# Ledger of designs, part 67: designed miniproteins, single chains, continued (5)

Each design is a single chain, and the fold is of that chain. pLDDT is the mean over its residues in the fold that is shown.

## One batch from the design tools (miniprotein)

Design m18310
Fold by ESMFold2-Fast:
Structure m18310 (fold): chain A 90 residues (1-90)
Amino acid sequence: MEIEEAIAEYVEWLEGRPATEEEKRTTLEAVALRLYGRGVLSLEEYQEIMAALKAGDLEKALALLEPHKEEVKEILEELKELFEKGNELS
């Protein structure tokens, strides 16, 4: 699924190694929280995604995020930019 691939690529970029399943889930949790904070996800949608991730139902979490896939990608790019800018500070 496109979102899972984007999450894996983000973790691989950040860590310099292949993403683990645990790291993919943790990254999805962080992305879901940011989407909720931006008003892209309602509290109910956010809670359903978090419940799916906690239950290990990655497929369900990805399906719930599919309507927001472009915003997921935007958050990942913003996280990359913030990390790069943080590393530019002496």
Scores: mean pLDDT 79

Design m18311
Fold by ESMFold2-Fast:
Structure m18311 (fold): chain A 88 residues (1-88)
Amino acid sequence: SDLEVAKIYADFTGMEEAVKYLDEAIDAYEKGNYKEAVEFLEKAKRALRREGEARIQAAPTESGKQVLREIVDRALEYIERAKKEIEE
């Protein structure tokens, strides 16, 4: 699923808070608690942006920064797609 792919990107890069909120969103979605799932996805997006920006700033090379930006952008895309599918 889109959420599982987003979680893999966040977990691989060590974005622990984003992973936590994605796990909570997946659990809520599986239980049919769609409103709670969307709320956790919004928290996951905020955590991913915050943790992602910190890692991008800490990366010592421009190529490393670019790879991290792409990972964050892809994870955010998958979260946004899942959120729209739940809201529709």
Scores: mean pLDDT 84

Design m18312
Fold by ESMFold2-Fast:
Structure m18312 (fold): chain A 72 residues (1-72)
Amino acid sequence: SPEEAAKAFREIGEKTGSPAARQVADALARSAEKGMPPEEIAETARQVAEGADDPSIREALRGAYEKAKEAA
């Protein structure tokens, strides 16, 4: 469900311990809550990861990408 996907994304952000990673994960969670398809969430995570220099952000985005692909 969108609510469960949002919760999973937020938990991924919290696990990294990085405020920046949490902010990115929260943005993806809001997209899921708004009904964005899993395929589009995965593509969004990929695009954001392309500009990310922070390893914590890349790790959070990888986790979100895998969760979105599983939901598709």
Scores: mean pLDDT 70

Design m18313
Fold by ESMFold2-Fast:
Structure m18313 (fold): chain A 68 residues (1-68)
Amino acid sequence: AAEAIAEMERMTRNAVAYLLSQGLPEAAAEIERLAAEAKARIAAGDDPVEVLREFERRVKEIVTRALA
C-alpha cells in the first residue's frame, strides 16, 4: 500500500509540475482531483496496485488530451 501511494504521489507531483509549466492549470487540477479520488478508494479498501494502474491510465489520457 505505502509503495503504491508513494508512486501515485510522485506521478501526481511530476505531472502537475509539467502541466503548470505548459500553462495548463485545469489539466493539473484534474490530475490532483483524480489523485484524491484514488487515495479515497485505497482508504475504502480497494486494491492499491489496481488503483495505481487505473490512475496511471487516466493521467496518461489527461496529459495526452491536454497537449493535443
Scores: mean pLDDT 83

Design m18314
Fold by ESMFold2-Fast:
Structure m18314 (fold): chain A 72 residues (1-72)
Amino acid sequence: SMEAQELARKAGEEIRERGLALGGPAGRGAVTVGDMLVKEAEEGKIKSVEEAEKAAKNAREAVDRAVARYGE
């Protein structure tokens, strides 16, 4: 659905912006993850709103783990 793609795209953009603000290895990883989520949404590959929410949560958690590893 359009709603699912839009939710995923917005989440990906937010993660990308967070990565740009962070910089360093964790920041670069976040930019990559955010860009991938935006591209998947633009290609219409997100199946449902629930999948979009799960993808966003997984992506944010991956960034949080990277930040914890490389310093806050």
Scores: mean pLDDT 83

Design m18315
Fold by ESMFold2-Fast:
Structure m18315 (fold): chain A 69 residues (1-69)
Amino acid sequence: MEELREKLREAFRSLGLDPRTAERVADMVVALLEAGKPLEEIVQTVRDFAAAAGVDPEKAAEAVREILK
C-alpha cells in the first residue's frame, strides 16, 4: 500500500495538486480500497477532490484508473 500511495501522490502532484492535498487524496484512495469500495466510487471521490482543487477531474480519474489496474 505504501508504494501505491507514493504512485498516487506523484500522479496528483503532476496534475497540479499541492503536496498536502495530493497526500490527502492518495490516503483517501487507499482507505476506500481497503474498505472494499467499488472503483467507480473511488474514481468519483477523486473527481470531486480534483474539481475542488481546480484540477481537471477527468485527468485525475484517468490517473487513478491507470494506477489501480
Scores: mean pLDDT 81

Design m18316
Fold by ESMFold2-Fast:
Structure m18316 (fold): chain A 55 residues (1-55)
Amino acid sequence: SAQELIRKLNENTDSDVDPVDGKPTELILGKNLGKDSLRKAAELAGLEALLKLLE
């Protein structure tokens, strides 16, 4: 289910939460590539919720 996958992604992020404090750069890159990668990942995983967020 989509919710189950989203929850696991959240837990995974919480496990390795010790990057640098300057995240704006990652957000900029993530925004450009994130849309493309997220759409592909959502299709492969069947995450309709993610597709809605991309809209």
Scores: mean pLDDT 52

Design m18317
Fold by ESMFold2-Fast:
Structure m18317 (fold): chain A 61 residues (1-61)
Amino acid sequence: MSPLEKLAQEVAEVAKTLSEEDQRRLLAVFLREVHRYERGEISLEEMIARVRAEVERLLAA
């Protein structure tokens, strides 16, 4: 599994545990950071780190 496929699976699994509002927010951040990576604005590692930071923020009580 590629790093991007693995990240997509991780995001999908986390999304199932979130409210609909937080799921939409997480998906919006994921799509935004993937788009930035595709445009060469950020590295793959930076994209993964940013998405994971949002996951941690949404899971924090």
Scores: mean pLDDT 81

Design m18318
Fold by ESMFold2-Fast:
Structure m18318 (fold): chain A 98 residues (1-98)
Amino acid sequence: SQLDEDVQLALAEIAVAVGNTKAALRIASELLQSPSTEVRVRAVEILAQTKTPEAVKLLAEAMDDPDPAVRQTARRGLEELAKSDDPEVRKAAEEALK
């Protein structure tokens, strides 16, 4: 339900804020399968905030989303991660943008 997805989004945002990257990645990756474009956009934003190589992979997959808003948000996330001070994250994002 929309309420359940809103709760999951809030939990994922809290997970990012407290540094529970594993929980944030798990919840956000599940929400990428949501029928709601708005929920998938928010999931993509949360993934980018984790700043991990795992998030880069999921953002690259979101570049193939049927909705242009999701694709554009994923591309912006990858462009920001390509500027990361973490060389593993930066390299993965640069490769995903080719």
Scores: mean pLDDT 89

Design m18319
Fold by ESMFold2-Fast:
Structure m18319 (fold): chain A 79 residues (1-79)
Amino acid sequence: KVELTPEEIKKREDEALEVYARERYPDEEVIVVTSLSEEEIEEAYRRAVERGAVLVAGALKDSPTYPLILEYLRAQLER
C-alpha cells in the first residue's frame, strides 16, 4: 500500500524509469511515459521518432488497457 500522493508516486516512477532507461541506453535520448493511455502512447511514439529517442513506459500494471499496451509496445520496440 502506498501513502504517497498520486502525483508524488507518478513523479518517483518517472524518475526511476529515467534512471533505468539511462542505465540501459546511456548514449540515447529517452522519453519516459507514466499512467499510459492508448492515445498517449501513440503521441509519445511520434515524439520519440521525431527526436530519435527511446520510449520507456511505466505504470502499465495500473492501466486498464495493460495487455494491449504491452503488445503494442513490444511489437514496435522489437522492430
Scores: mean pLDDT 58

Design m18320
Fold by ESMFold2-Fast:
Structure m18320 (fold): chain A 73 residues (1-73)
Amino acid sequence: SLEEEAERAAEEAQRAAARAASGGDPVKAYNTALEAGQRAAEAYRAAGDEERAREMEKLAVTGAKQASLAAGA
């Protein structure tokens, strides 16, 4: 289902952010996490879950900043 696809996209976004955070490149970590999180938001929107899509958009920006900080540590 589209909901299952959206949930899988969200899990992939978390894994991508974690891998990017360990890569030691803050700019790459930010962009990778942001793009993955935005794809998850689009997947939730396609599933008709506008509320979760908006939450994913907020989390994408927050997660990207956190991944960047972790990669720079």
Scores: mean pLDDT 82

Design m18321
Fold by ESMFold2-Fast:
Structure m18321 (fold): chain A 77 residues (1-77)
Amino acid sequence: MRRVVVGVHNMLDRAQELADRLAAAADPAETHVVVVDAGSTDGAAELLAERLRAAGFEVEVIETALEDAEAVEQEVL
């Protein structure tokens, strides 16, 4: 079984294309998809999950808090 992790943040316009590309590259019966949503407000993560499930993929959605994303962005190395 292969695991594929996909990060999503306000990518509604690309969600369908990403789902189609993943379906073309991976076998739904052998692939588990993890969608990590960093606070999308446009339904991108939900649309992506629905399209992938419609294609036969096993999909898990994990949501990340917006404040965590902001904290990472403000970190200077």
Scores: mean pLDDT 67

Design m18322
Fold by ESMFold2-Fast:
Structure m18322 (fold): chain A 137 residues (1-137)
Amino acid sequence: EEIKKKIEEIRKKAEEALNSDYSVQELLDVAAEAITHRLVDEAERLLNKALQKAGVKEPVDLSTLTEEQLRKYLDALPEEYRLPFLMVLYAIALLKNEQKAATLLRRLINTTPFKEKDEEIPENLKKAVLVGLIENP
């Protein structure tokens, strides 16, 4: 019962974030919280709104995701948000069993210069993504 109430609260928070003028960072924080509770649809909608706010008009389609599209998304985001964005999207890909997208995202995370700067990731976002990755490897 407490778990159901927490999920309901997170769904309401996600809906509020989608309908209000949240910053890119605030949208990513809510997306990370949503994905920790396996709210995949809410997390995807929040990530797409964050990209739209950053000037990217095309939503993420994991089934057709290319490295060129990922570079376009990353170029639209501030450098400090690029690794958090990739980690949340990677968690979404794992939960949706999108193997091709997950493989591409894991490769970019492992080969980007930001991998060594974990201390620059917001602590709440880092914890949420790490929980999702550990529970759904």
Scores: mean pLDDT 75

Design m18323
Fold by ESMFold2-Fast:
Structure m18323 (fold): chain A 95 residues (1-95)
Amino acid sequence: ATIPAEELSEEEKEEYYRAALGDLEAAERNIEEARRAYEEGAPKSKVAALLTAAALNVIAAEFLAEQLPPEKKKEVLERARELREEIRELMEEVE
């Protein structure tokens, strides 16, 4: 069960925010590696695995964002949305 945001300490909210940012950074790195691998002619399975890892990182950040103050939640979710679109576009290209 998810703990309501108002029951979290300010320290826990800051920890969730840092964790969400870390997940977004991991997603960005996996997208970059996937794009590079695709451009270098790596197997489609390798590119797909990197994009799957990136998608899981985005999902993790979105989950953590649920516990954040409205302004931080909006920031994390907007970045997650942008990364999700990049993953979608690259997956369509890989075919």
Scores: mean pLDDT 83

Design m18324
Fold by ESMFold2-Fast:
Structure m18324 (fold): chain A 85 residues (1-85)
Amino acid sequence: MEKGEGTVELENAYVEFGYENDPNKVKVIKDGKEIILENPTLIIKGDFYFSFNKAVDKSDIPKIVSLKVGDEVRLENGKIIVKKA
């Protein structure tokens, strides 16, 4: 399992953005395990599935839809910040 609970590699995973109606929280489901993270860094390593709750800023949704392998996503101050590969 990856070291540092604030950083998760996404491959064959499901991510719920805006978990508990908090735009800084995600729930990651990977290999049947649930991980809840606040202000995480997400590293795109392969295919993943996602959903958005009402807490997520709708203007940030296209950022997640356009993610590619090698991209990094950080949730901070209610915003989605993307670092391209």
Scores: mean pLDDT 79

Design m18325
Fold by ESMFold2-Fast:
Structure m18325 (fold): chain A 107 residues (1-107)
Amino acid sequence: SPLEEAYRRVREALARLMDTARDYAEKTGSPEAQALYDELSALADETMRELDRAIREGKSREEVVAILDRTIEGLKALKERYPDFPEVQAALDEAIAELERIKQELE
């Protein structure tokens, strides 16, 4: 289904972002980079939990789009709070762009 495909693509986009943030935190040993990774991990877990529930309960595309909108805003907020990590900033931009594409395909 289009919603199951959207779920898979969101999971893959967030997984790539989390891999980048984790690798950066591990390489630098930065407590700030670790904090960013922890907050990204929490946001990703919440997003996938909300999407799984929405799909299982047969929620509307509009409700799935609303979950994606909240996730995009959360990623943008993290980008603003952690501006000093250019590698993670690029990964955030890629994840935001992919989530916006998925959202447009559901609208």
Scores: mean pLDDT 88

Design m18326
Fold by ESMFold2-Fast:
Structure m18326 (fold): chain A 75 residues (1-75)
Amino acid sequence: MAKAEAIIKSLETTAEQVLKAAEANPDNHEAIEGALASLTALANRWKEQLDDESRQRIEAILAETKARLQEIKAA
């Protein structure tokens, strides 16, 4: 249980940093897409080690981050 919470918190922190970087430079679509791809790969790697409930939490974080990044790119 503690391991899953540590992984989820790390993903949340990484997502926050990706969002801050995108907000600082919203015109750099290449960097935003690269950061999203890296975050997605990291999330998929960690999902393989976790239970279904923790996987759903990771999917929710990833989906929300993707939606926010798309809004930043569209602005």
Scores: mean pLDDT 79

Design m18327
Fold by ESMFold2-Fast:
Structure m18327 (fold): chain A 65 residues (1-65)
Amino acid sequence: GSAASIALALSNGSGTDSDITDLAKQIASQGDVDFAEAVADSLVDAGGITSSQGDSLISNAKSSL
């Protein structure tokens, strides 16, 4: 799905801040807002995004619900 494609781009370090927002919206639209925390942690651990970008992903997912 689109969420998986965006997550792959972010994990490779090729994603943008817009990709973080779009991924957050996709997670929220599926009702999996708690999943956003796991996704953010995974992407930060992979080195694809910063910890502050991970926090932004979680915040945007919660705000999109």
Scores: mean pLDDT 76

Design m18328
Fold by ESMFold2-Fast:
Structure m18328 (fold): chain A 61 residues (1-61)
Amino acid sequence: TAEALARAAQTLAEVEDDPDFLRKGLRMAAKAHGVELTDEQIDALLEAARAGDLERMKELA
């Protein structure tokens, strides 16, 4: 679900500082939830998560 992906992005952004690991983790989470995100959407979702913008994260996921 969109909410589960938003929570995954937020958690990854809080505990991990390596951008390559963050992008890989989010791609795996999206695939596990059966959703297809572009690299641009993944980067935008991570940016929103780092900013704490829950509304933006839900819109992107």
Scores: mean pLDDT 73

Design m18329
Fold by ESMFold2-Fast:
Parts: C-alpha cells; structure tokens; sequence
Structure m18329 (fold): chain A 79 residues (1-79)
C-alpha cells in the first residue's frame, strides 16, 4: 500500500472504494473482488493494472471524479 497507510488501513480503504465503485456502476462485483485481493496481497502492480483497465473501459474523467468525491477532494474540472 502507500507509505502513509498501514496494510489494515489500505485494505479497509480498498474495500470501501470497491463498494463505492460497484454502487456507482463503474465496476462489476468481480472487478471489486480482484481489487480487494490485490490490496490484501500487497500487489500494487496488479492493483494499478486493474484500475488502469477500469479507467480505459469506463472513461478516466468519470472514474477520477468518483475518486475525488469518495476522498473528499476537490472535483476535477469537467471535460
């Protein structure tokens, strides 16, 4: 996980993110499970690869907006 999160925090964050992304219709439950398993295994390369695949399939702007809302960050500019 990121150096500022421990493994437990990273897994919990990923579970919440995966649930949010499924609820918003951005990923399937199967893709959500793949993300959670990658986080549990501390496999950042696989985790990043899955996110990149989702971005390419669903459109990066929509995914980035959802991420910003979930994190409580400023929303990215509209395309």
Amino acid sequence: GPYFMNKEEWIKFTEKLAEYLVKEGLITPEEAQELIEAAKNDDLETFAGILQRIIERKGGTRVRRAWSEFMGLPLPPDP
Scores: mean pLDDT 69

Design m18330
Fold by ESMFold2-Fast:
Structure m18330 (fold): chain A 75 residues (1-75)
Amino acid sequence: SVIEKAKELAREASLTTDPEEFKKLLDELVKIHEENPDLKGIGPSVTGVALRHIENEELLKLATEMIKKLNELDK
């Protein structure tokens, strides 16, 4: 399901330390949200990913930008 795909992408994003891979995984999460605007939990999932990378400034910045983009899509 789309929800299970989003969960797996969030899990992979939480585990990676490569900024390029991280951005790719976050971009896929945003695409799922854009294609499925009624899907709940994608914003919270990205927030959870950001919290897991709180000590990695580069990944935290990427996650923060993605949260901003998701908030813009919800307007």
Scores: mean pLDDT 75

Design m18331
Fold by ESMFold2-Fast:
Structure m18331 (fold): chain A 111 residues (1-111)
Amino acid sequence: MLSLEELKARLRELMRELEELVAEVLGRLTDPAKRAELERLLAEARELMRRLEATTDPAEFVALAGELLGVLQEIQNLVASVVPADSPLARRTAAVLERVAELVAEAIASL
């Protein structure tokens, strides 16, 4: 089982990759309502990540990780609605979101 600090480090790296891909998606979005929704979800994910990095309690980490997983699922659904599914950007975004979701689910199951 990974330590809490190792889980935080891996999650931080994946969140960096996610932010870069979301920024690329935002750069291509022309719908202001979808842009605003994606920006709001990204801000919520960042706030949850900040709280995850600050906690020293494994139980609190699990609770916050569950909330983050919910926000990431909403980001994945939104991205899937605004980019062609067969595009390289859509595939890369889905792959990063899946990796983050898997790590968060592993943390919930392991802690």
Scores: mean pLDDT 80

Design m18332
Fold by ESMFold2-Fast:
Structure m18332 (fold): chain A 69 residues (1-69)
Amino acid sequence: PVPTLEQIEAHATEAFIRAAEEFRRRHPEADIRVSRDPETGEVIFELNLSDEELNELSELFLRELQRLV
């Protein structure tokens, strides 16, 4: 009944990828770089964003995360 840590990590990763895609659609010139760590498999985001853009990305992430829970 309780989601496993692996399920939580998978949902968080998927939510962030979806949020980043929606953010890029809204801000096509935004400086967002996404890579995956080859040792851990974790998605690494390098963000050169304003505070306002970071807040918007965070809101989109929470929205997508809630859809997967």
Scores: mean pLDDT 73

Design m18333
Fold by ESMFold2-Fast:
Structure m18333 (fold): chain A 65 residues (1-65)
Amino acid sequence: MEVTDEMVKKAQEKINSLRDAQGRLVSRDGKGPLTGAEAKEIADVDGDGEVDEAELEAVRKAVAA
């Protein structure tokens, strides 16, 4: 599956919901860095429970923007 602009946009929306006041990605409970489970939820752009390389690439592009 190729990375699409739609995937990057969806990843940005998920990532922005988890940024603190300084723009850092933090755990939902605010007690530290993102957990592996939370990172997987962000990377699962299509919500099917599977994370492929294209979804991971979309997340990387979203973080860089």
Scores: mean pLDDT 64

Design m18334
Fold by ESMFold2-Fast:
Structure m18334 (fold): chain A 90 residues (1-90)
Amino acid sequence: SKEEILNKTKEVVDKINQLIDDYLQGKITAEQLEQGLKQLISTIENEELRKLFEEFRKEALKALKAKDLKKLKEIWEEFLEKVEEILLKI
């Protein structure tokens, strides 16, 4: 249902945000971050959302490895906007 897609998407977004924060605080390794993001994104059943999250993962990991926190914030804000756009069409 639409409600199930909305609730699942919010859950995955929150978990991704927490995982990135854990990495930035030195609680997890880059490998653990990459594996965790991949696992979370694999739980998204909506094909359009999953593709968007996979694109986010690629760009976010690149920014994180470069330690470009300003770019990471821009990527995150654009990602959230695109998630909302897809959810409005469901």
Scores: mean pLDDT 87

Design m18335
Fold by ESMFold2-Fast:
Structure m18335 (fold): chain A 99 residues (1-99)
Amino acid sequence: SLIEKGKEYAKKGKFEEALKLYEEAYKEAKSIEEKKEVLEAVLEAGELAYKEGKLEEAERFYEWVIEKTKGVEELKELRERAIKNLIEVGVEKLKKVVL
């Protein structure tokens, strides 16, 4: 599946390619449950990028989740997770500027 290919690229550190695959998977998703599956994979890729210190990549994944979930109540929990994770990216960026 596109989600599995995206996860494979993310594990290899190819985050831009991973996001493109997830964006395609999201366009093909017909139900809220299918959209949740894609969004959870994007959040996981963002967390992996954050763990690897790739803060700009992590930020792009979280911002993408926030944008796709705006105004959708069924996706509110995923949006809140992305917002919390984006705040952590901001904190880490500030620490790097001060040091």
Scores: mean pLDDT 88

Design m18336
Fold by ESMFold2-Fast:
Structure m18336 (fold): chain A 83 residues (1-83)
Amino acid sequence: MTVVSADSVEKVQEAADAAVAETKATGRASLEIVHPSVEKAIESAGIVVDKAQDAGLLVRLKREGTTIFIELESGAKVLEEQK
């Protein structure tokens, strides 16, 4: 699991791109977004979700305090039917 601080949008985008690439290559990836500000953590999680959805991946989210756990999964069944 990759832990990324929401201090920088660029770092979050890099982590999101890496997680999407790993999910495409291995079928699954997970990352953890941390920030003292819940708002910043949520905004950063949104970036990851948007990139994953654009790539046709399944996303699962869980929030514990100021930490957001994100799991990405290749949806083989759905991907088979996608354009």
Scores: mean pLDDT 75

Design m18337
Fold by ESMFold2-Fast:
Structure m18337 (fold): chain A 95 residues (1-95)
Amino acid sequence: MREELERLREEAERLAEEFRRLAEELRKAGADSSVVPPKISPEELARMAVEAARLFMEAGDYERAAEIGQLGAEVLAPHPVGRLPAELAEEAARR
């Protein structure tokens, strides 16, 4: 049980780190028109944030789940799929 929870947390950390990297690249591209944005769909970004948040919730790490879900909602705010990580952030905060 403990080893399984640790594995889930490690997997969630990897997904969250990749998501944060992509979010930072998108932020830079938005601030500077000379920067080429990463070629990734809003749906794929939402799926990544949602998966990371769910894995953190399964590991009992509701604070990190809320954090990554909120970041996903902020990065994806202009797109309807941003609601998915936002809803998970709210769920994790309620725990």
Scores: mean pLDDT 75

Design m18338
Fold by ESMFold2-Fast:
Structure m18338 (fold): chain A 71 residues (1-71)
Amino acid sequence: SAADEVRALAEARGFTPSAAVVRLLAAVHERDPAGLERILDAVEREFGLDNALSVAVLRGVLARLGYPVPP
């Protein structure tokens, strides 16, 4: 599933995403699989993955990269 793909990619980069983060990224991955890697690169570069990735941080990155941000 898209959610399983998101979890695998996130864990390969050294972090365990929350269920809310997985749901947001799975929606992006279904529409643009290449975009998921770009988003994870941007998050890692700007915030690092050593802290808990919040939905708020992810929403900000999605907006900056031109992705639709669900409510």
Scores: mean pLDDT 71

Design m18339
Fold by ESMFold2-Fast:
Structure m18339 (fold): chain A 55 residues (1-55)
Amino acid sequence: SPVEELRRRLEEKLGELRTLLAQYQADPTNAAVRAQFKAAKDEIVALIEELLAAG
């Protein structure tokens, strides 16, 4: 199911975001971590929009 795949991907990306948040909090000046955090956030937003559209 497309909805089940989107939920799985969202759960996976939320886990990644949690790890990146911890890294960001440890060193907010790290440009690489900030870029990864932003990318993960953008991907999560896209997945949420797809999930809502599929629903």
Scores: mean pLDDT 86

Design m18340
Fold by ESMFold2-Fast:
Structure m18340 (fold): chain A 73 residues (1-73)
Amino acid sequence: LEKIKKVVEELAKKNNLSEEEKNALAYGALLQANGEKVNLGKLAKWAKTSVGTVRRNLKEIAEKLGLELLTEK
């Protein structure tokens, strides 16, 4: 949990992410850590950003954590 939050905070500083984007990415990263699929469209709406932005950031977080990014159809 704390490791995920730290990675998300570092990425938010690097990419100038909003608080909404940061919170949505933290939730997506938690789903990935639990082996659950992420609905990118719902996260993008929640973060008020694009699906592409959510996908890119979650993929980077997954790589840093040694996890696989799984997405819903």
Scores: mean pLDDT 78

Design m18341
Fold by ESMFold2-Fast:
Structure m18341 (fold): chain A 73 residues (1-73)
Amino acid sequence: SSLLQQAEELYQQFVAASQTDLEKAEQLLEEMRKLYAQAQANNAPQSELLQIGVMLGVAEIQLAVAKLAQQRS
């Protein structure tokens, strides 16, 4: 699925950005949320929604951890 591929590409970009540019990481996370909402609106298969949802959830946790680490520097 093109939506799943887009989510995977956004997640890879997010992981790279989370190490160097938190503002860009936040923007990429917002794009992932929009992609998930679009997949839901288009009645994507439940297996695809679960995969995108898991990537989104992991990304949200990773961003929170990265922000906490920056605040302690």
Scores: mean pLDDT 85

Design m18342
Fold by ESMFold2-Fast:
Structure m18342 (fold): chain A 87 residues (1-87)
Amino acid sequence: MLEALPVTEEMRKAIEEVAKEYGVKPEDIKVMLAYRDLEELLDGRPVDVVTVAVKKGNKIYYGTVALPARDPAELIREAVKEALEKA
C-alpha cells in the first residue's frame, strides 16, 4: 500500500538549506512525488520515496531517492542533491 507524504515544514526547511548550499532559489525546487511504501521494508522500516524537480537555467533535473522512513528532511536533501549533481 502506498501512502502519500505531505510536504512538511521540515521538508521545506531542507529545501531552503540545500538551495542555499548549491546557489539555487528554493522556488526552483519542486517536490513532484512523495510517498511511503508500506509493503517494502528497508532496515526494518517502511520505505519513503521522493522525486524532486530542480530548474537550473533552461533545464530541469530530476532526483529520486528511496530511504528508510526516519527523517523527511534527509529524504528531501538527498533527492535535491541527486538532481543537482546531474547538472
Scores: mean pLDDT 76

Design m18343
Fold by ESMFold2-Fast:
Structure m18343 (fold): chain A 60 residues (1-60)
Amino acid sequence: ATIGLTEEQVRKAIRGELDDEKVTTPDGTVMTLADAVAEAIQTGVSSKSGTKFEFTEEPR
């Protein structure tokens, strides 16, 4: 589906609805579900926009 919303607008909308929900990240950090979803969307948008990201980089 085509959504005419920016990542920031989606984040604000989710934040207004899901501010009470909490999730735990793999590293043990607790954050709101809205923030977790917004970060996932931002990662996707960043990769599509040509922004470099380090999700594949593993410390050796």
Scores: mean pLDDT 54

Design m18344
Fold by ESMFold2-Fast:
Structure m18344 (fold): chain A 85 residues (1-85)
Amino acid sequence: SMDERIETLRELQERIRQQFDTLLAQETDPKTRQYLQDSQREVERLFEEALEHYRAGDVVSGDRAAGQAVIVHIDAIFRAQRMRS
């Protein structure tokens, strides 16, 4: 159902938020911190876009926005990992 899809997306949003908080707590490089903060804002924007589409009954647009949020999050993790090595 759409309600179940929205609930799942909100749970994913909360988990991703916690991961960004953890990364920011460990990161000392100002440029990497700025990148993580910018990425966090973009991920939040994309999740809200996905939720808006789902509430309107637009599964295709919702899935696209949610997918983009996940891609931005994964890219942020990989960049943070590279900067720590």
Scores: mean pLDDT 86

